# Designs tried in a protein design run: designed miniproteins, single chains, continued (4). Part 34

Each design is a single chain, and the fold is of that chain. pLDDT is the mean over its residues in the fold that is shown.

## One batch from the design tools (miniprotein)

Design m13156
Fold by ESMFold2-Fast:
Structure m13156 (fold): chain A 69 residues (1-69)
Amino acid sequence: MIKKGEAYVGSGGRGEAIVDEENKTVTVTAKDGSVYEGFIIDRKGNKVVALGIDKKTGEAVTIGVELKE
């Protein structure tokens, strides 16, 4: 199931997140056009934590997502 949320990226970014619950993946699109992709490592209620990468630079990032109902 695909869910949407707001994302905060440890590299200093905020954007919209698409969370794939079945594949345990997160994709974030930031306002500056940066794309981050990651895998879910933790979930508590509506809060998701993922480890991912910046698709342009390859830098490792931590992604926090607050899911929309």
Scores: mean pLDDT 80

Design m13157
Fold by ESMFold2-Fast:
Structure m13157 (fold): chain A 75 residues (1-75)
Amino acid sequence: SARARELAERAVREARRILFEEGGSLGEMFRKAAELAREIGEELRDDLEAMEEAGRLMQRGMDEIVAEYARKEAA
């Protein structure tokens, strides 16, 4: 779903902004990601396939953010 992708990409972008642009903590980033995931779930609740796609895209994006953060801390 185009909407599922749009919502997931927006959530990942917001999480990245908090952590890397605003100097937020991992805890703050995860709190915001959880809030956005709930909002996306509410919007897509009648479309299970769209919810699953959005969830997969968000999980991949979050994994990439965490990996990037870990690399910066290890350097």
Scores: mean pLDDT 85

Design m13158
Fold by ESMFold2-Fast:
Structure m13158 (fold): chain A 81 residues (1-81)
Amino acid sequence: LTPTQQLILRLAESLDVDKDGKISNEELKKAYKEAFPKADVEAIVKELDVNNDGYVTYEEFLKYEAKKLNLPEEEIEEMLK
C-alpha cells in the first residue's frame, strides 16, 4: 500500500470505534465538522452512505476518498485488497 492509502485506512480505522468494519454517520459528521467546519457535512455523509443504512463501510469510505483525490482505479483495488 502507498503512504496515502495507509493514511486513508488508518483514518477509517480510527473512526470505527467498534472495529466492526463500519463507521456510523454520526462519527463521520463529528470528524468532518472538526476537520472542515465550513463544509456541508450532511451532504458529504449522504454521498458516503450510498446504501442509506446509517453507516459507511471501509470500502465506501476508501472509494469516496480515492475519487476525491482522483486516484486511478488500480489504486482503489489495492486499498480494497
Scores: mean pLDDT 67

Design m13159
Fold by ESMFold2-Fast:
Structure m13159 (fold): chain A 123 residues (1-123)
Amino acid sequence: SSSRQKVIDLIDQAIELTEQAIELADLAAKTGSKELLKKALELTRQALEVTREALELVRRDVKDSAAIAYVNLALSHLESALRLLEEAVKGSPEKAKELAEKAREYLREARELLRKARKIVES
């Protein structure tokens, strides 16, 4: 694969992991389930690592300032979601529901930013 294709593949992987984390965070926000929170946390952590790799490659190989900015902002939102989910796992069911909903909002914003970055990299 070209360097550009590898960046697209990593962004697509990050989007898929983030979408799965959104679904689990939504269910956790409704139920307060610690099992669902732990699964959302693990998927968010994986999305974060893949997004971090994508950021390194977009800086090295694509060098588009807007693409770099979108991936970097997505990384920040994923880090915020990760912290909220870590706190949710340790909290009461009521606190867990509130934090899961906040995490879901950050995950949704990260997904949109990754989609915007993907569109630029494809250009």
Scores: mean pLDDT 91

Design m13160
Fold by ESMFold2-Fast:
Structure m13160 (fold): chain A 62 residues (1-62)
Amino acid sequence: SAMSEKGLKVLEERLEKLREFLESQGVPVEVKIEKLDEDTVKVTITTPLGTLEETVNLSELV
C-alpha cells in the first residue's frame, strides 16, 4: 500500500542516519531490512558487540 511504501522509506532514512551516526562514533554497523509481510519488516543491526533484531510495523511510521 502507499502507506507501507512511505513507512518503508521513512524507516530506511532513519536507519541510514543511525548508521552514519554510529560509524562517526567509530562503531561499524551493518543494517538489514527483511520484509515479513506488506506492513511488517524485520530490522537487523549488526555491530562488533552483537546483533539487535526488531520487528517494525510500517503503517505506524506514517
Scores: mean pLDDT 79

Design m13161
Fold by ESMFold2-Fast:
Structure m13161 (fold): chain A 91 residues (1-91)
Amino acid sequence: MSVEELIEGLRKAVEEARRALEEGDVEKFLEAAQKVLEYVTQLLPYLPPEVQERLHELASKAQEAIKNKDYEKALEYLEEILKLIEETLSK
């Protein structure tokens, strides 16, 4: 799979998470959030170590927000993950 395909998959997963929250569908939100984290894991080898460190921090915060049922805050962290990856790889 190309890096561009992984970034597109990540973007779609974040959009799915956003839509699920708008619809009040917690199960779909959790499935989409898991997809986001799976794409992040696949993209890690293409990123500088400093960006990898920041992504681990953001992913941990997203997981903590999910455990606390703070899904809006979890979505904010998932959106920050997408932005960081796009800014790093989309030149």
Scores: mean pLDDT 86

Design m13162
Fold by ESMFold2-Fast:
Structure m13162 (fold): chain A 64 residues (1-64)
Amino acid sequence: SEIQEKFLKEGKELIDKNAGVLSKEEIRKLIHEFYQKFMDENDLTLEEIEPVYKEVLEYFEKKA
């Protein structure tokens, strides 16, 4: 899905931009806020976004 690809790209970019600048807790909060806003703006279901949200979180955990 193009929407899923967009979420994954923007989520990883958010992590990359803030890595080494913000604490892990602050980045987790930003990821969660990004997730909520993206869901609301695109009228997405949890089933549509959950796989890419998990991938973004795994990317963050590996990079931290």
Scores: mean pLDDT 81

Design m13163
Fold by ESMFold2-Fast:
Structure m13163 (fold): chain A 91 residues (1-91)
Amino acid sequence: LLEKAKELAETEEEKRALEKLEEIIEEAERKLPEAIAEGLDPEEVRRELEKLKEEVEKLKKEIEENPTAGLLLRYLAGEKSIELAEKILEA
């Protein structure tokens, strides 16, 4: 999906945003266990997970109708957030 988003990105600005998104995702994965240790509430994570699943479902339908770099970025962020939230809840 990230590669396909880069193909749909028409401007240099959008392509750089995708590169920054990769860095943000990696940083979030590294910092997330520390945030849990500092008191991140698992119930808040569950509530956000439910919202993200609904948003990702809607974004998927929108992408099928009219794929744009912006929609793909939101979809990727949503999927990654779901993955991280599930890892938190399984820990």
Scores: mean pLDDT 65

Design m13164
Fold by ESMFold2-Fast:
Structure m13164 (fold): chain A 92 residues (1-92)
Amino acid sequence: MLEKVRELERNKDLEGLVELLGELAKEFTKASLEEQIEKMPLLTELLEAISGILAEENGWNPEEAKRAGRELGEEIGKNMEKVLEKKKKEEE
């Protein structure tokens, strides 16, 4: 999957990247919170690639947009881990 994200990013294939994001979203609906957290690196890479392409199309700084997309993915991951920790404390 990660190699496919890199290929689509090189080809500026926004439609392909959005399709992969949709597939990941469907996987999330069937996955446990722990499994979703394991998939967060892939979501982060997709957000980074999509943000960069959209920035280039709009004449914005693609490096800043890619960094913002990566930071968003990482923040979502941290918040999911915090939710998991809270649930485990309530089950003890």
Scores: mean pLDDT 80

Design m13165
Fold by ESMFold2-Fast:
Structure m13165 (fold): chain A 62 residues (1-62)
Amino acid sequence: MSILRNEADKLESQGLTDTASEVKKQVDLAESALNAGDIDTMSSHLSKAGSLIKKGQEQIKS
């Protein structure tokens, strides 16, 4: 979880504020699912966070 939040902070520092906010939201939802014992929902939200980070990194590189 902390790694994904750190990547979101990096995206925000590069001006990708909306993408960073969406990543943080997905991580928060994943942690809530984990705390509820819903590992499938957690995995879904982590996958979405990872996809958003990848898209943001590609935008920064371009």
Scores: mean pLDDT 82

Design m13166
Fold by ESMFold2-Fast:
Structure m13166 (fold): chain A 99 residues (1-99)
Amino acid sequence: NAEEVLSKLFDAILENKPKEEIMRLLDELYKALPPDHPLYQKAWITLNVIEAYALGLTKISESVKALLPIDIAGLKRVLSPELYEKFEKVMEKIKEKVK
């Protein structure tokens, strides 16, 4: 369920859907993820960066920048190869807008 919502969120970002649709999918994802879920724990920094992107923010904190590579490495171990490939494309797109 959570992985299916995450895939839809990535597709929405890659397809340049409106911010309202991206934010709706983020809300749906948060509702699908209990705090003890591995994806919630391993992806928290990444999800915050996606939210910043959806809100049109252009800057993230130095602590978020430092933790983001650790989150990305963790996600590579827990996501399917297909979902991780979408994730890489999403992060590449976000990095062009959010520094």
Scores: mean pLDDT 75

Design m13167
Fold by ESMFold2-Fast:
Structure m13167 (fold): chain A 89 residues (1-89)
Amino acid sequence: PAPARLTLVDAEPASLRPQVEAAVERLNEALAAGVPAEEALRAAGITSFRVLDERVDPETGVVYLEAEVTLEVDGERVTARVLLRAEAP
């Protein structure tokens, strides 16, 4: 099946939201191009992705992921806690 599309719902700290949003967009593009998940994460500039919690909406089947994401920005590693929505294609 085609990979699910990820949407950024929230990011903490909020100051990192633009960087996280850009990384999620790059991740979606790589996944849509058929790149394997681990390689897609690296292509997006994500050095670490750790799922903290997973919830499924029983009415819609939409999956919500709480994750800790580490990005490399200007040679510095920054970590954000994010809420992502995964929708079937």
Scores: mean pLDDT 80

Design m13168
Fold by ESMFold2-Fast:
Structure m13168 (fold): chain A 87 residues (1-87)
Amino acid sequence: MVEEAIKLAEEALKKALEAVKVSKDLEVLTKSIGLAISAIGLIFDAELIKQGKTKGLPSEEELVKQAERVLKAAEENLEKAKKSAAE
């Protein structure tokens, strides 16, 4: 499960970076930065859990759910980026 959370967060980070590459819209750029920070935080939490440092961290199931939410938001932001680049 921790490895799945890392994979989802890495995909979210890639989509946030892609949105920055295709858009000149400040709103999209600002959202992309926030999504990238969230994705990085989830990767760090997952790595800490893998090392047995679980105090104060989400459960593996909650970490996956958070990563899924960040990925969905990154996908929606990338769609907005592509539309804003066409205008």
Scores: mean pLDDT 81

Design m13169
Fold by ESMFold2-Fast:
Structure m13169 (fold): chain A 60 residues (1-60)
Amino acid sequence: GAVAELASLQAEADRLNAEAQETLKKDPVKGRKLQEEADKVQATADRMQALIDRGRADAA
């Protein structure tokens, strides 16, 4: 369901963000690209969170 998918997306975003932070210290260019990937996954998670919140009648 949507809640399980949200949890999976948040875990993936956290993993990519952690990798990006480590990579930024040794290779800023590669680190920034990984951060962009993390941002895309986070945006998908944010959209799913908004759908869940709407289902709870709390969408404002």
Scores: mean pLDDT 79

Design m13170
Fold by ESMFold2-Fast:
Structure m13170 (fold): chain A 95 residues (1-95)
Amino acid sequence: SRKERLERQIAELERALKSMKETVEKYKDKISPEDLEKINQLIEQLESTIKAAREALENGDYEKAEELIKQARSLMDELGKLLRKVWEKIQEENK
């Protein structure tokens, strides 16, 4: 049960990150170099954290996996907020 729950949570984070990466690639040319650098740094941190969560789960370290999932969710929220601000800037510049 605990393993299945954590597996599901990691898979959900992996799917969300993939979707965000696809959105960033699609609008890359409309994003300022400064904002793109910040986005790429958060994506790298998020990828690393999700990978570490997967490794902890595979090693049976469920407490470490749960903490890393919590960290990944925090990074995902931060990335989502940054992407919303970037999208608002893009819309403002094209008005």
Scores: mean pLDDT 87

Design m13171
Fold by ESMFold2-Fast:
Structure m13171 (fold): chain A 98 residues (1-98)
Amino acid sequence: KEEEIKKLIEELHSPDPDVRLEAVIKLGRIAYNDQENIDKLLELGVIPILVELLHDPDPAVRNAALQMLRFLLKQGTPEQQAKILAALTPEERERLLS
């Protein structure tokens, strides 16, 4: 599981937007399957990378990152939500919570 997430983190930094998009989707499936996976994503530094992808040049990647961050906030515990929100600017928080 950890090795899979680490590989997907590398793919989030791919120069190919299709590879970045697929990596976001796969990380979303991992988070969906088990709430403990959200803690592992937080531990491995996925959230700051997803925040960077909100500003990605590819609109599909931006939308996938936005949807994944919203999903993590919806599914997360209050402690997980606080960690996610701490990675966001006030403007980014407003976008995710509206």
Scores: mean pLDDT 83

Design m13172
Fold by ESMFold2-Fast:
Structure m13172 (fold): chain A 79 residues (1-79)
Amino acid sequence: DEAKKKEALERVKKAAEEAVKAAEQLSPTMGKEVREQLERQIKETEKLAEESVEKGLQAANGAIIAAERITQEARKLLA
């Protein structure tokens, strides 16, 4: 289902943007590192989604969890 792949990828991108924004508030270097990490994760999710909707959704869920953890950790350091 193309719609499910698109939705999953958009959720990953949103979570990644939030994580990068939080990391950038700590330092530009941290923001760059997080951006590079999450861009690789998004590309891998896109590749897996093209191979299989199920694998793509699993990869997207993992990427979202990873991005959310980065966001939470960055926010703790900012507090």
Scores: mean pLDDT 80

Design m13173
Fold by ESMFold2-Fast:
Structure m13173 (fold): chain A 80 residues (1-80)
Amino acid sequence: SILDETLKKIEELKEETLKKIETASPEEVGKLMKELSEKVFKLIDEVEDKLSKEEAEELRKKILELGDEVVEKVNEHLDK
């Protein structure tokens, strides 16, 4: 489904961002977070007209989960 494909792309963006954070300076981390946000919302904009209200809500929940995981990785990286 379009939702499943979109969720997979969001997961891939998360994995790429987590890898980049491992070698990033504090300033670069901020830039990576902004770039991730922009890419995720661009992806949503491309599919939102094709999703039901319930599917859009599932997508929002997945994005919040992604945010939590990325924040945890940032905290672990900056604590080094």
Scores: mean pLDDT 80

Design m13174
Fold by ESMFold2-Fast:
Structure m13174 (fold): chain A 75 residues (1-75)
Amino acid sequence: MEEELGELAREYMEAVKNKDQAGLVEIARRAAELAETTDDRIDQLAFKNMVDSVLLTARQLGAAPEVIAAIEALK
């Protein structure tokens, strides 16, 4: 789980640098999936926080309404 969180965080930073809206949606989906499948409460909270961070970033980048809606649906 720690390794998966680190990899996901790296992918998130890359998507932000590239302003990759599709990448942000995919990262949020994977974070939401990992939050649901992990048995560790701290890891679950970290993944849920990542979905929130991706949503905030998408809004700040002026992402399309459908992109924002797709990420919000994962909460």
Scores: mean pLDDT 80

Design m13175
Fold by ESMFold2-Fast:
Structure m13175 (fold): chain A 55 residues (1-55)
Amino acid sequence: SVRDILDSNRELLEKASKLDGSSVEEVKETLEKKSKQEVIDTLKTMEAVVKALGL
């Protein structure tokens, strides 16, 4: 389930990883270790930041 959520949000992870100076694979690996709720909250935060920066 977490992996499916991450795969569905790959473009957002790519944009967020550029801001973080990390790789998409590194971000995915970190998030796969979290709970579903934490992943959803993190993705929501990432989306808000990316949108605020006009990416």
Scores: mean pLDDT 78

Design m13176
Fold by ESMFold2-Fast:
Order: C-alpha cells, then sequence, then structure tokens
Structure m13176 (fold): chain A 88 residues (1-88)
C-alpha cells in the first residue's frame, strides 16, 4: 500500500505530466485503491485531484524541501512561484 510520501510524489508527477503519463499514474492509483478500503480510495483520489487542482503549492514546496531545502527560496517571491518549470 502507498505511503503518504509516495502519494505526494505521484501528485507532483500528475501536476507536471502529459495526458499519457496521467493515464499511467491513474492506473497505478486505481490499482492501489482497488486493494484498499473505500476510505483509502477516496483519500488517494482526493490527494491526486487536490495536488493537481488546489494543493500544488504545498505539494511542490514539500517535495522540493525533501530534494533541495533551498529550492523554494530560489523560486522567487512573485508570480509563478513553484510551477515556473514544474508543469512542463
Amino acid sequence: QPTPQQMLDIAVQMSQGTSSQQDQIRDQIYNWAGSSSPDMSNVMMGMFYGATQGVQQTVNDYNMSMQDPGRASALGGNGRVYYRRQRR
């Protein structure tokens, strides 16, 4: 079963991915959800949609802190913040 860390990583990939990549990740999430309780399935889908639609800033900031603690500061203080190159 996925950890919260794995779910966050997948959510970041979904925010950056192409349609084909999104389909592949969706299959992965459905496979995990299918082996889990309905509540866990809802959490997984919520994390996925939340990251792509509303929680991208938090997800990307968290992920960048794990990979490069200085990264968030380097994104600048105006406009595009975390997604300047993250979404392409």
Scores: mean pLDDT 54

Design m13177
Fold by ESMFold2-Fast:
Structure m13177 (fold): chain A 66 residues (1-66)
Amino acid sequence: MEEFKKLAEEIAKKLNVPLSVAQMALAYLLGLTRLSEEELAKRAGISRTTFRNYVKKIKEYLKEKE
């Protein structure tokens, strides 16, 4: 839990992404949620396209941390 919180906060700060969106996108990328990309976008109050762009940005950031 602490690792997830720290990573989500780091992503939000470094990539200038809202914390709620960072948490949802990270949960999606880690397979921690059964919700689709479209449903997560609706819950975050953004378009599916915008959510997908955040997911791509976060995915690239995570690759750089490996």
Scores: mean pLDDT 79

Design m13178
Fold by ESMFold2-Fast:
Structure m13178 (fold): chain A 78 residues (1-78)
Amino acid sequence: DKIKEERKKLDEKYEKNPNDKEVLEEAIRFGEEEAIRAIRENPDAKIEELEHALEVARKEGRERLVAVVEEKLEEKRK
């Protein structure tokens, strides 16, 4: 399946460049679970990147992802 091959390539991109804004956007589109994992496991995520992820999550209607990104933003604002 082309979708499974694309998902594997996305995982490889994330492993090499976890702070890549484009990789995060792709993860959000491919699945809410993958996007949540990417945000939780990225300790170096910048506030700007998290704010962009929040905007994309709201646009895509991913309610659980919105909550996770908001929590991470509050943590980073300490």
Scores: mean pLDDT 67

Design m13179
Fold by ESMFold2-Fast:
Structure m13179 (fold): chain A 55 residues (1-55)
Amino acid sequence: ATVTSRSEKIVTEKGELILRYQTEVDGEPTKILIETISEEGKDRVEEITEAQPLL
């Protein structure tokens, strides 16, 4: 099994920083973590597990 990870940084129009971490096993997304940091420094973390890619 091949494990691949990638991360994305997105800044919203509200000035929020969204950090997205995705882990894939054999090309299948197994774990997605989304961390949202507001301009006020409030953190929100959400974990999403997907069994299939977007296609």
Scores: mean pLDDT 64

Design m13180
Fold by ESMFold2-Fast:
Structure m13180 (fold): chain A 104 residues (1-104)
Amino acid sequence: ALDAAVQERIRAEAERAAAMPEEEWSEEARANRRLLREEAERERAGAPALPPEEAAALAARYAALEARMAADIERLRADLAARLAEDVAVTLAVQRRLFEEEVA
């Protein structure tokens, strides 16, 4: 079925997108991820624990980044679904034309 084929391709492409290297991310997303890594590295190096207020602010920034990434993935999935549906429709139209020419 057309719907099943579209869903399978969306899934495969979403898996490819999830494996996308950071260099393909937006400049802002890379900058935010860099800041989060810097904080994690500082903690690993034995730096004193962040004050509760700063720890909460960092957690909020992390949550905002995750929400933004989720929204971007959802947008890409929706756009890809639309393009795949159109591609399948064009392919079916070509096959239908060939069938009509063969029967004529």
Scores: mean pLDDT 65

Design m13181
Fold by ESMFold2-Fast:
Structure m13181 (fold): chain A 67 residues (1-67)
Amino acid sequence: MKQDMVKQAQKVGQKNPKYKQQYQDYAKKTQDGTPDQMKQNGGQVGGLSSQGGDGDGTYQIGQIISK
Protein backbone atom coordinates (compact mmCIF):
# COMPACT_ATOMS: atom_id res chain seq x y z
CA MET A 1 0.00 0.00 0.00
CA LYS A 2 2.62 2.57 1.02
CA GLN A 3 4.84 1.34 -1.80
CA ASP A 4 2.10 2.05 -4.33
CA MET A 5 1.59 5.63 -3.22
CA VAL A 6 5.33 6.33 -3.10
CA LYS A 7 5.80 4.65 -6.47
CA GLN A 8 3.01 6.74 -7.96
CA ALA A 9 4.50 9.95 -6.59
CA GLN A 10 7.89 8.97 -8.03
CA LYS A 11 6.34 8.20 -11.43
CA VAL A 12 4.79 11.67 -11.58
CA GLY A 13 8.07 13.23 -10.51
CA GLN A 14 10.02 11.19 -13.07
CA LYS A 15 7.88 12.58 -15.89
CA ASN A 16 8.67 16.09 -14.68
CA PRO A 17 12.01 16.50 -12.86
CA LYS A 18 10.65 19.82 -11.63
CA TYR A 19 7.84 18.08 -9.79
CA LYS A 20 10.14 15.38 -8.42
CA GLN A 21 11.70 17.67 -5.84
CA GLN A 22 8.36 19.25 -4.99
CA TYR A 23 6.71 15.87 -4.43
CA GLN A 24 9.61 14.76 -2.25
CA ASP A 25 9.28 17.89 -0.13
CA TYR A 26 5.51 17.49 0.05
CA ALA A 27 5.85 13.82 1.01
CA LYS A 28 8.32 14.65 3.79
CA LYS A 29 5.93 17.18 5.29
CA THR A 30 2.99 14.82 4.91
CA GLN A 31 4.89 11.88 6.41
CA ASP A 32 5.36 14.03 9.51
CA GLY A 33 1.68 13.29 10.05
CA THR A 34 0.56 16.80 9.25
CA PRO A 35 -1.45 17.12 6.04
CA ASP A 36 -1.52 20.81 5.23
CA GLN A 37 -3.56 22.62 2.61
CA MET A 38 -0.91 25.33 2.57
CA LYS A 39 1.46 22.93 0.82
CA GLN A 40 -0.86 22.89 -2.17
CA ASN A 41 -1.03 26.69 -2.23
CA GLY A 42 2.63 27.24 -1.43
CA GLY A 43 3.77 25.10 -4.33
CA GLN A 44 1.15 26.24 -6.84
CA VAL A 45 2.31 23.21 -8.85
CA GLY A 46 -0.83 21.31 -7.94
CA GLY A 47 -2.84 23.73 -10.03
CA LEU A 48 -0.46 23.48 -12.97
CA SER A 49 -0.32 19.69 -12.78
CA SER A 50 -4.11 19.43 -12.55
CA GLN A 51 -4.57 21.61 -15.64
CA GLY A 52 -1.41 20.74 -17.56
CA GLY A 53 -0.79 17.20 -16.34
CA ASP A 54 -2.62 14.51 -14.41
CA GLY A 55 -5.18 16.44 -12.43
CA ASP A 56 -6.52 13.23 -10.91
CA GLY A 57 -3.04 11.89 -10.22
CA THR A 58 -1.86 15.09 -8.62
CA TYR A 59 -4.91 15.27 -6.36
CA GLN A 60 -4.69 11.59 -5.42
CA ILE A 61 -1.02 11.95 -4.41
CA GLY A 62 -2.00 14.55 -1.82
CA GLN A 63 -4.86 12.41 -0.55
CA ILE A 64 -2.92 9.14 -0.41
CA ILE A 65 0.28 10.61 1.05
CA SER A 66 -1.66 12.49 3.74
CA LYS A 67 -3.14 9.19 4.85
Scores: mean pLDDT 50

Design m13182
Fold by ESMFold2-Fast:
Structure m13182 (fold): chain A 98 residues (1-98)
Amino acid sequence: AATVAVSGGGTVAAGGSVTVNFTATGDFPANVVYLVTARNAATGEIVGGAVAPQGATSATVAGLGGAGTYLVTVEAYDADTGELVARSEPVAVTVVAA
């Protein structure tokens, strides 16, 4: 089975950016795109994200907003079919007031 693991959350200032690292393991299609999504943990609303190409091991999500907890996930899609291949467990990011 294909799996994606994400790490590199932590604490950032309000309006800042976070860089997450991810590792893909197992059987992936020849063409993969990674969608990185940041959600407000309290509301579930998507507040930001990034797209990373095949072979990428990190992505930066900017402009996380105000103080609070955000959950970052990485989803791997088959770029040829649009099918979801693997989804990571979320990593927590804490945004603190400046």
Scores: mean pLDDT 81

Design m13183
Fold by ESMFold2-Fast:
Structure m13183 (fold): chain A 61 residues (1-61)
Amino acid sequence: DRVLSPEEQAQLQALFDAYLATGDPADLARLRALLERVFDPETAAVLEAIARQEAAEHAAA
């Protein structure tokens, strides 16, 4: 994507994977900051909510 460099795509994936593994609010905050920068606040809020739900399900499994 023109908006997402390969570097940004890799960083988003790494931050998402880190948050899924840790459930750490600091990892979520880093992910959210990058999502807001790359997308928009509305999209970032939706993706943050999905990440929280996925992390909770991952931790419960």
Scores: mean pLDDT 77

Design m13184
Fold by ESMFold2-Fast:
Structure m13184 (fold): chain A 67 residues (1-67)
Amino acid sequence: NVEKVRKEVLEAAKKGDSEKAEEIARKNELPDGTAFLLPDGGLVRENGELKRVSTEEAVGYIIREIG
């Protein structure tokens, strides 16, 4: 469940533990284009790697995924 993972990533980031947030995002092996919101930006999964992106970019990916 991508929404559950996004919630867990955001909660970890809100605690100031960005490494834990990335670990949660990475551990769930979601497809390329899956994005996660952070308090100060976002992450996108691309070619098996997490990339730092703007909040606007992350929101765009999430909207595309949901339809």
Scores: mean pLDDT 77

Design m13185
Fold by ESMFold2-Fast:
Structure m13185 (fold): chain A 93 residues (1-93)
Amino acid sequence: MLSKETAEREKENLKKVVEELPEIIERAKEALEKGDIASAVGIILRLVGAIVSADLLIESSEDPEEKKELEEIKKKLEEAVKEILEKMREYEE
């Protein structure tokens, strides 16, 4: 179980990532268009790490309102990863 202070800090970090999602997605797509696959993969791994953090916070939280907020954050992160992976697939050939 995460400490309350650690959980609050991680939740704040996740909210900041969500606020930056449109810019993160744009940077990943631009990297793919330029053939910079390494940068795009790095962005995907960062977002996957955020999804894992959200899952751990959801499982450790006993507040239904907090769980709902974290599930919404996780959904936005998952949609961002999906969008980048779909763009990456266009460049597999």
Scores: mean pLDDT 81

Design m13186
Fold by ESMFold2-Fast:
Structure m13186 (fold): chain A 60 residues (1-60)
Amino acid sequence: QFEADAARIGKAAMEDAGENGSVLASEVIRAIQAGDHERALEIARRAGPKTEEAVREVLA
């Protein structure tokens, strides 16, 4: 589950933010692991709409 979710978030972040996508994906994944779903969504929105949608699906 987590590995597939992390891969999906990473792919979306790379599409939204290019080279910066890896860093943003890592921060989102860290927030999810910490249980901070609000922070995860905030970072995802900053990255772009594809990342926000991926994070919403993971947290649903």
Scores: mean pLDDT 81

Design m13187
Fold by ESMFold2-Fast:
Structure m13187 (fold): chain A 85 residues (1-85)
Amino acid sequence: SRLDELRREFNDLVSELFDAIMDDAPDEEIDRIIERLKELAREFRSLGDDDLADQALTYARIGQAYRDGDYDKMSLLLQDYLDSL
């Protein structure tokens, strides 16, 4: 289904985000991942999956905190998210 395809893309993007952060990838690459996560959040919400939409936005915020050099905020967002699972 479309939702299952988006879930697979979401899982792949989350892995790509953390690989990009760990490898200190170019800003443009990280920005593309953030924008695609925001697009997935909108698609999940349009399909009625608010939980997946919120998860995608949380990972976009983590990526943005990294891009802003706010590593304290990045760590806090990641910890809060993991504690909610």
Scores: mean pLDDT 87

Design m13188
Fold by ESMFold2-Fast:
Structure m13188 (fold): chain A 86 residues (1-86)
Amino acid sequence: SVAERAAELAREYAEKAEKAGDEESAKRLRELAERLETTDDPEERVRIVAEAASLITEFMEKQKEPEEKIDEVAKEWQELIKELEE
């Protein structure tokens, strides 16, 4: 499902944040992934995915990732949000 894909991506970036020493971002992304998998509220799912996308792009910017890579990841998360709103 879309929620499962979003949760998987959030956990992937949580692992990257943990390896980079950003324990707060890692913890928050894991919490968002768990909430995304457990919530039955479609509106809450959209909000969770939007928050995860924001945290991931902020983390990537802090890590000085290429702008093109940040844009690619942002587009992937925006498509997940659109699929959840449908």
Scores: mean pLDDT 82

Design m13189
Fold by ESMFold2-Fast:
Structure m13189 (fold): chain A 94 residues (1-94)
Amino acid sequence: MIDKSSASLAKLRGEQLAKETKEFSVDILEATEEEKEKGKEELEKRTDSDIGFLGTSDLEKGEVEKISPKKVLGIGGAGSTEEIFEKAVELIKA
C-alpha cells in the first residue's frame, strides 16, 4: 500500500517519543496487519534494545508486552502510540 498513513504515523510518533526517553534504547518498525508477526519477531531478535515499538495500521490495537526482564514490546496505531510508549517505559523500569 502506497500510503499506510496510520502505521507510518505511529512509527513517526514513536521515533519522536524515543528521542525523549534517552534513558532507554528503542527500536522502531512499522508493519501491516499481515506483517505484524514478522515485525514482532524482528523486534524480539534485537535484544540489545530495551523497548521495541511496532507501528501498525490497526487503529484499535494498543498492546504492551514484557517479553524478557530487559525487553518490552509495544504495538500501537497512530491513535495509541503515546499511551503505548508510556506503558512500555513503565514496564521496562519495573
Scores: mean pLDDT 72

Design m13190
Fold by ESMFold2-Fast:
Structure m13190 (fold): chain A 65 residues (1-65)
Amino acid sequence: SPEEKLARLIARVKELADKYGLTEEQRNELIETVKRTLELHPDITDEQADALLATFEEVIKVKAK
């Protein structure tokens, strides 16, 4: 369901935030980006959602260094 997909993506963002030591503000910005993306593209596939999270992790890695 869309609700389950959103919950899973939010959980993954929280895991990334914890892993890379993001601030609450940075974590919330990523969560809002995920929510916005799903609102604009409610038919997004699991593969596309995984690619989005992979992109977030790469951006976080660059900023964390």
Scores: mean pLDDT 78

Design m13191
Fold by ESMFold2-Fast:
Structure m13191 (fold): chain A 58 residues (1-58)
Amino acid sequence: MEEIKSLEDMKEALIKHVEDVLREIKARPAKPEGIKKAEEIYENIEKWSEELAEKIKK
C-alpha cells in the first residue's frame, strides 16, 4: 500500500520514522551529550516499535 489506510499502518510509519532518526543519530559520532539524551528517548520508542512488530506478526 502506498498510502496509510489503517491505524496500524500509521503507527508503524511513525515508529519507522523515529527508528530512522535514531539510526542516523547513532551513525553520527558528534555532539555526544545532546545525542545521548535524544538516543535514550528514541531507544525506548524503538523497543516499543519492536514489541508492536512482534505482536503484529504474532
Scores: mean pLDDT 63

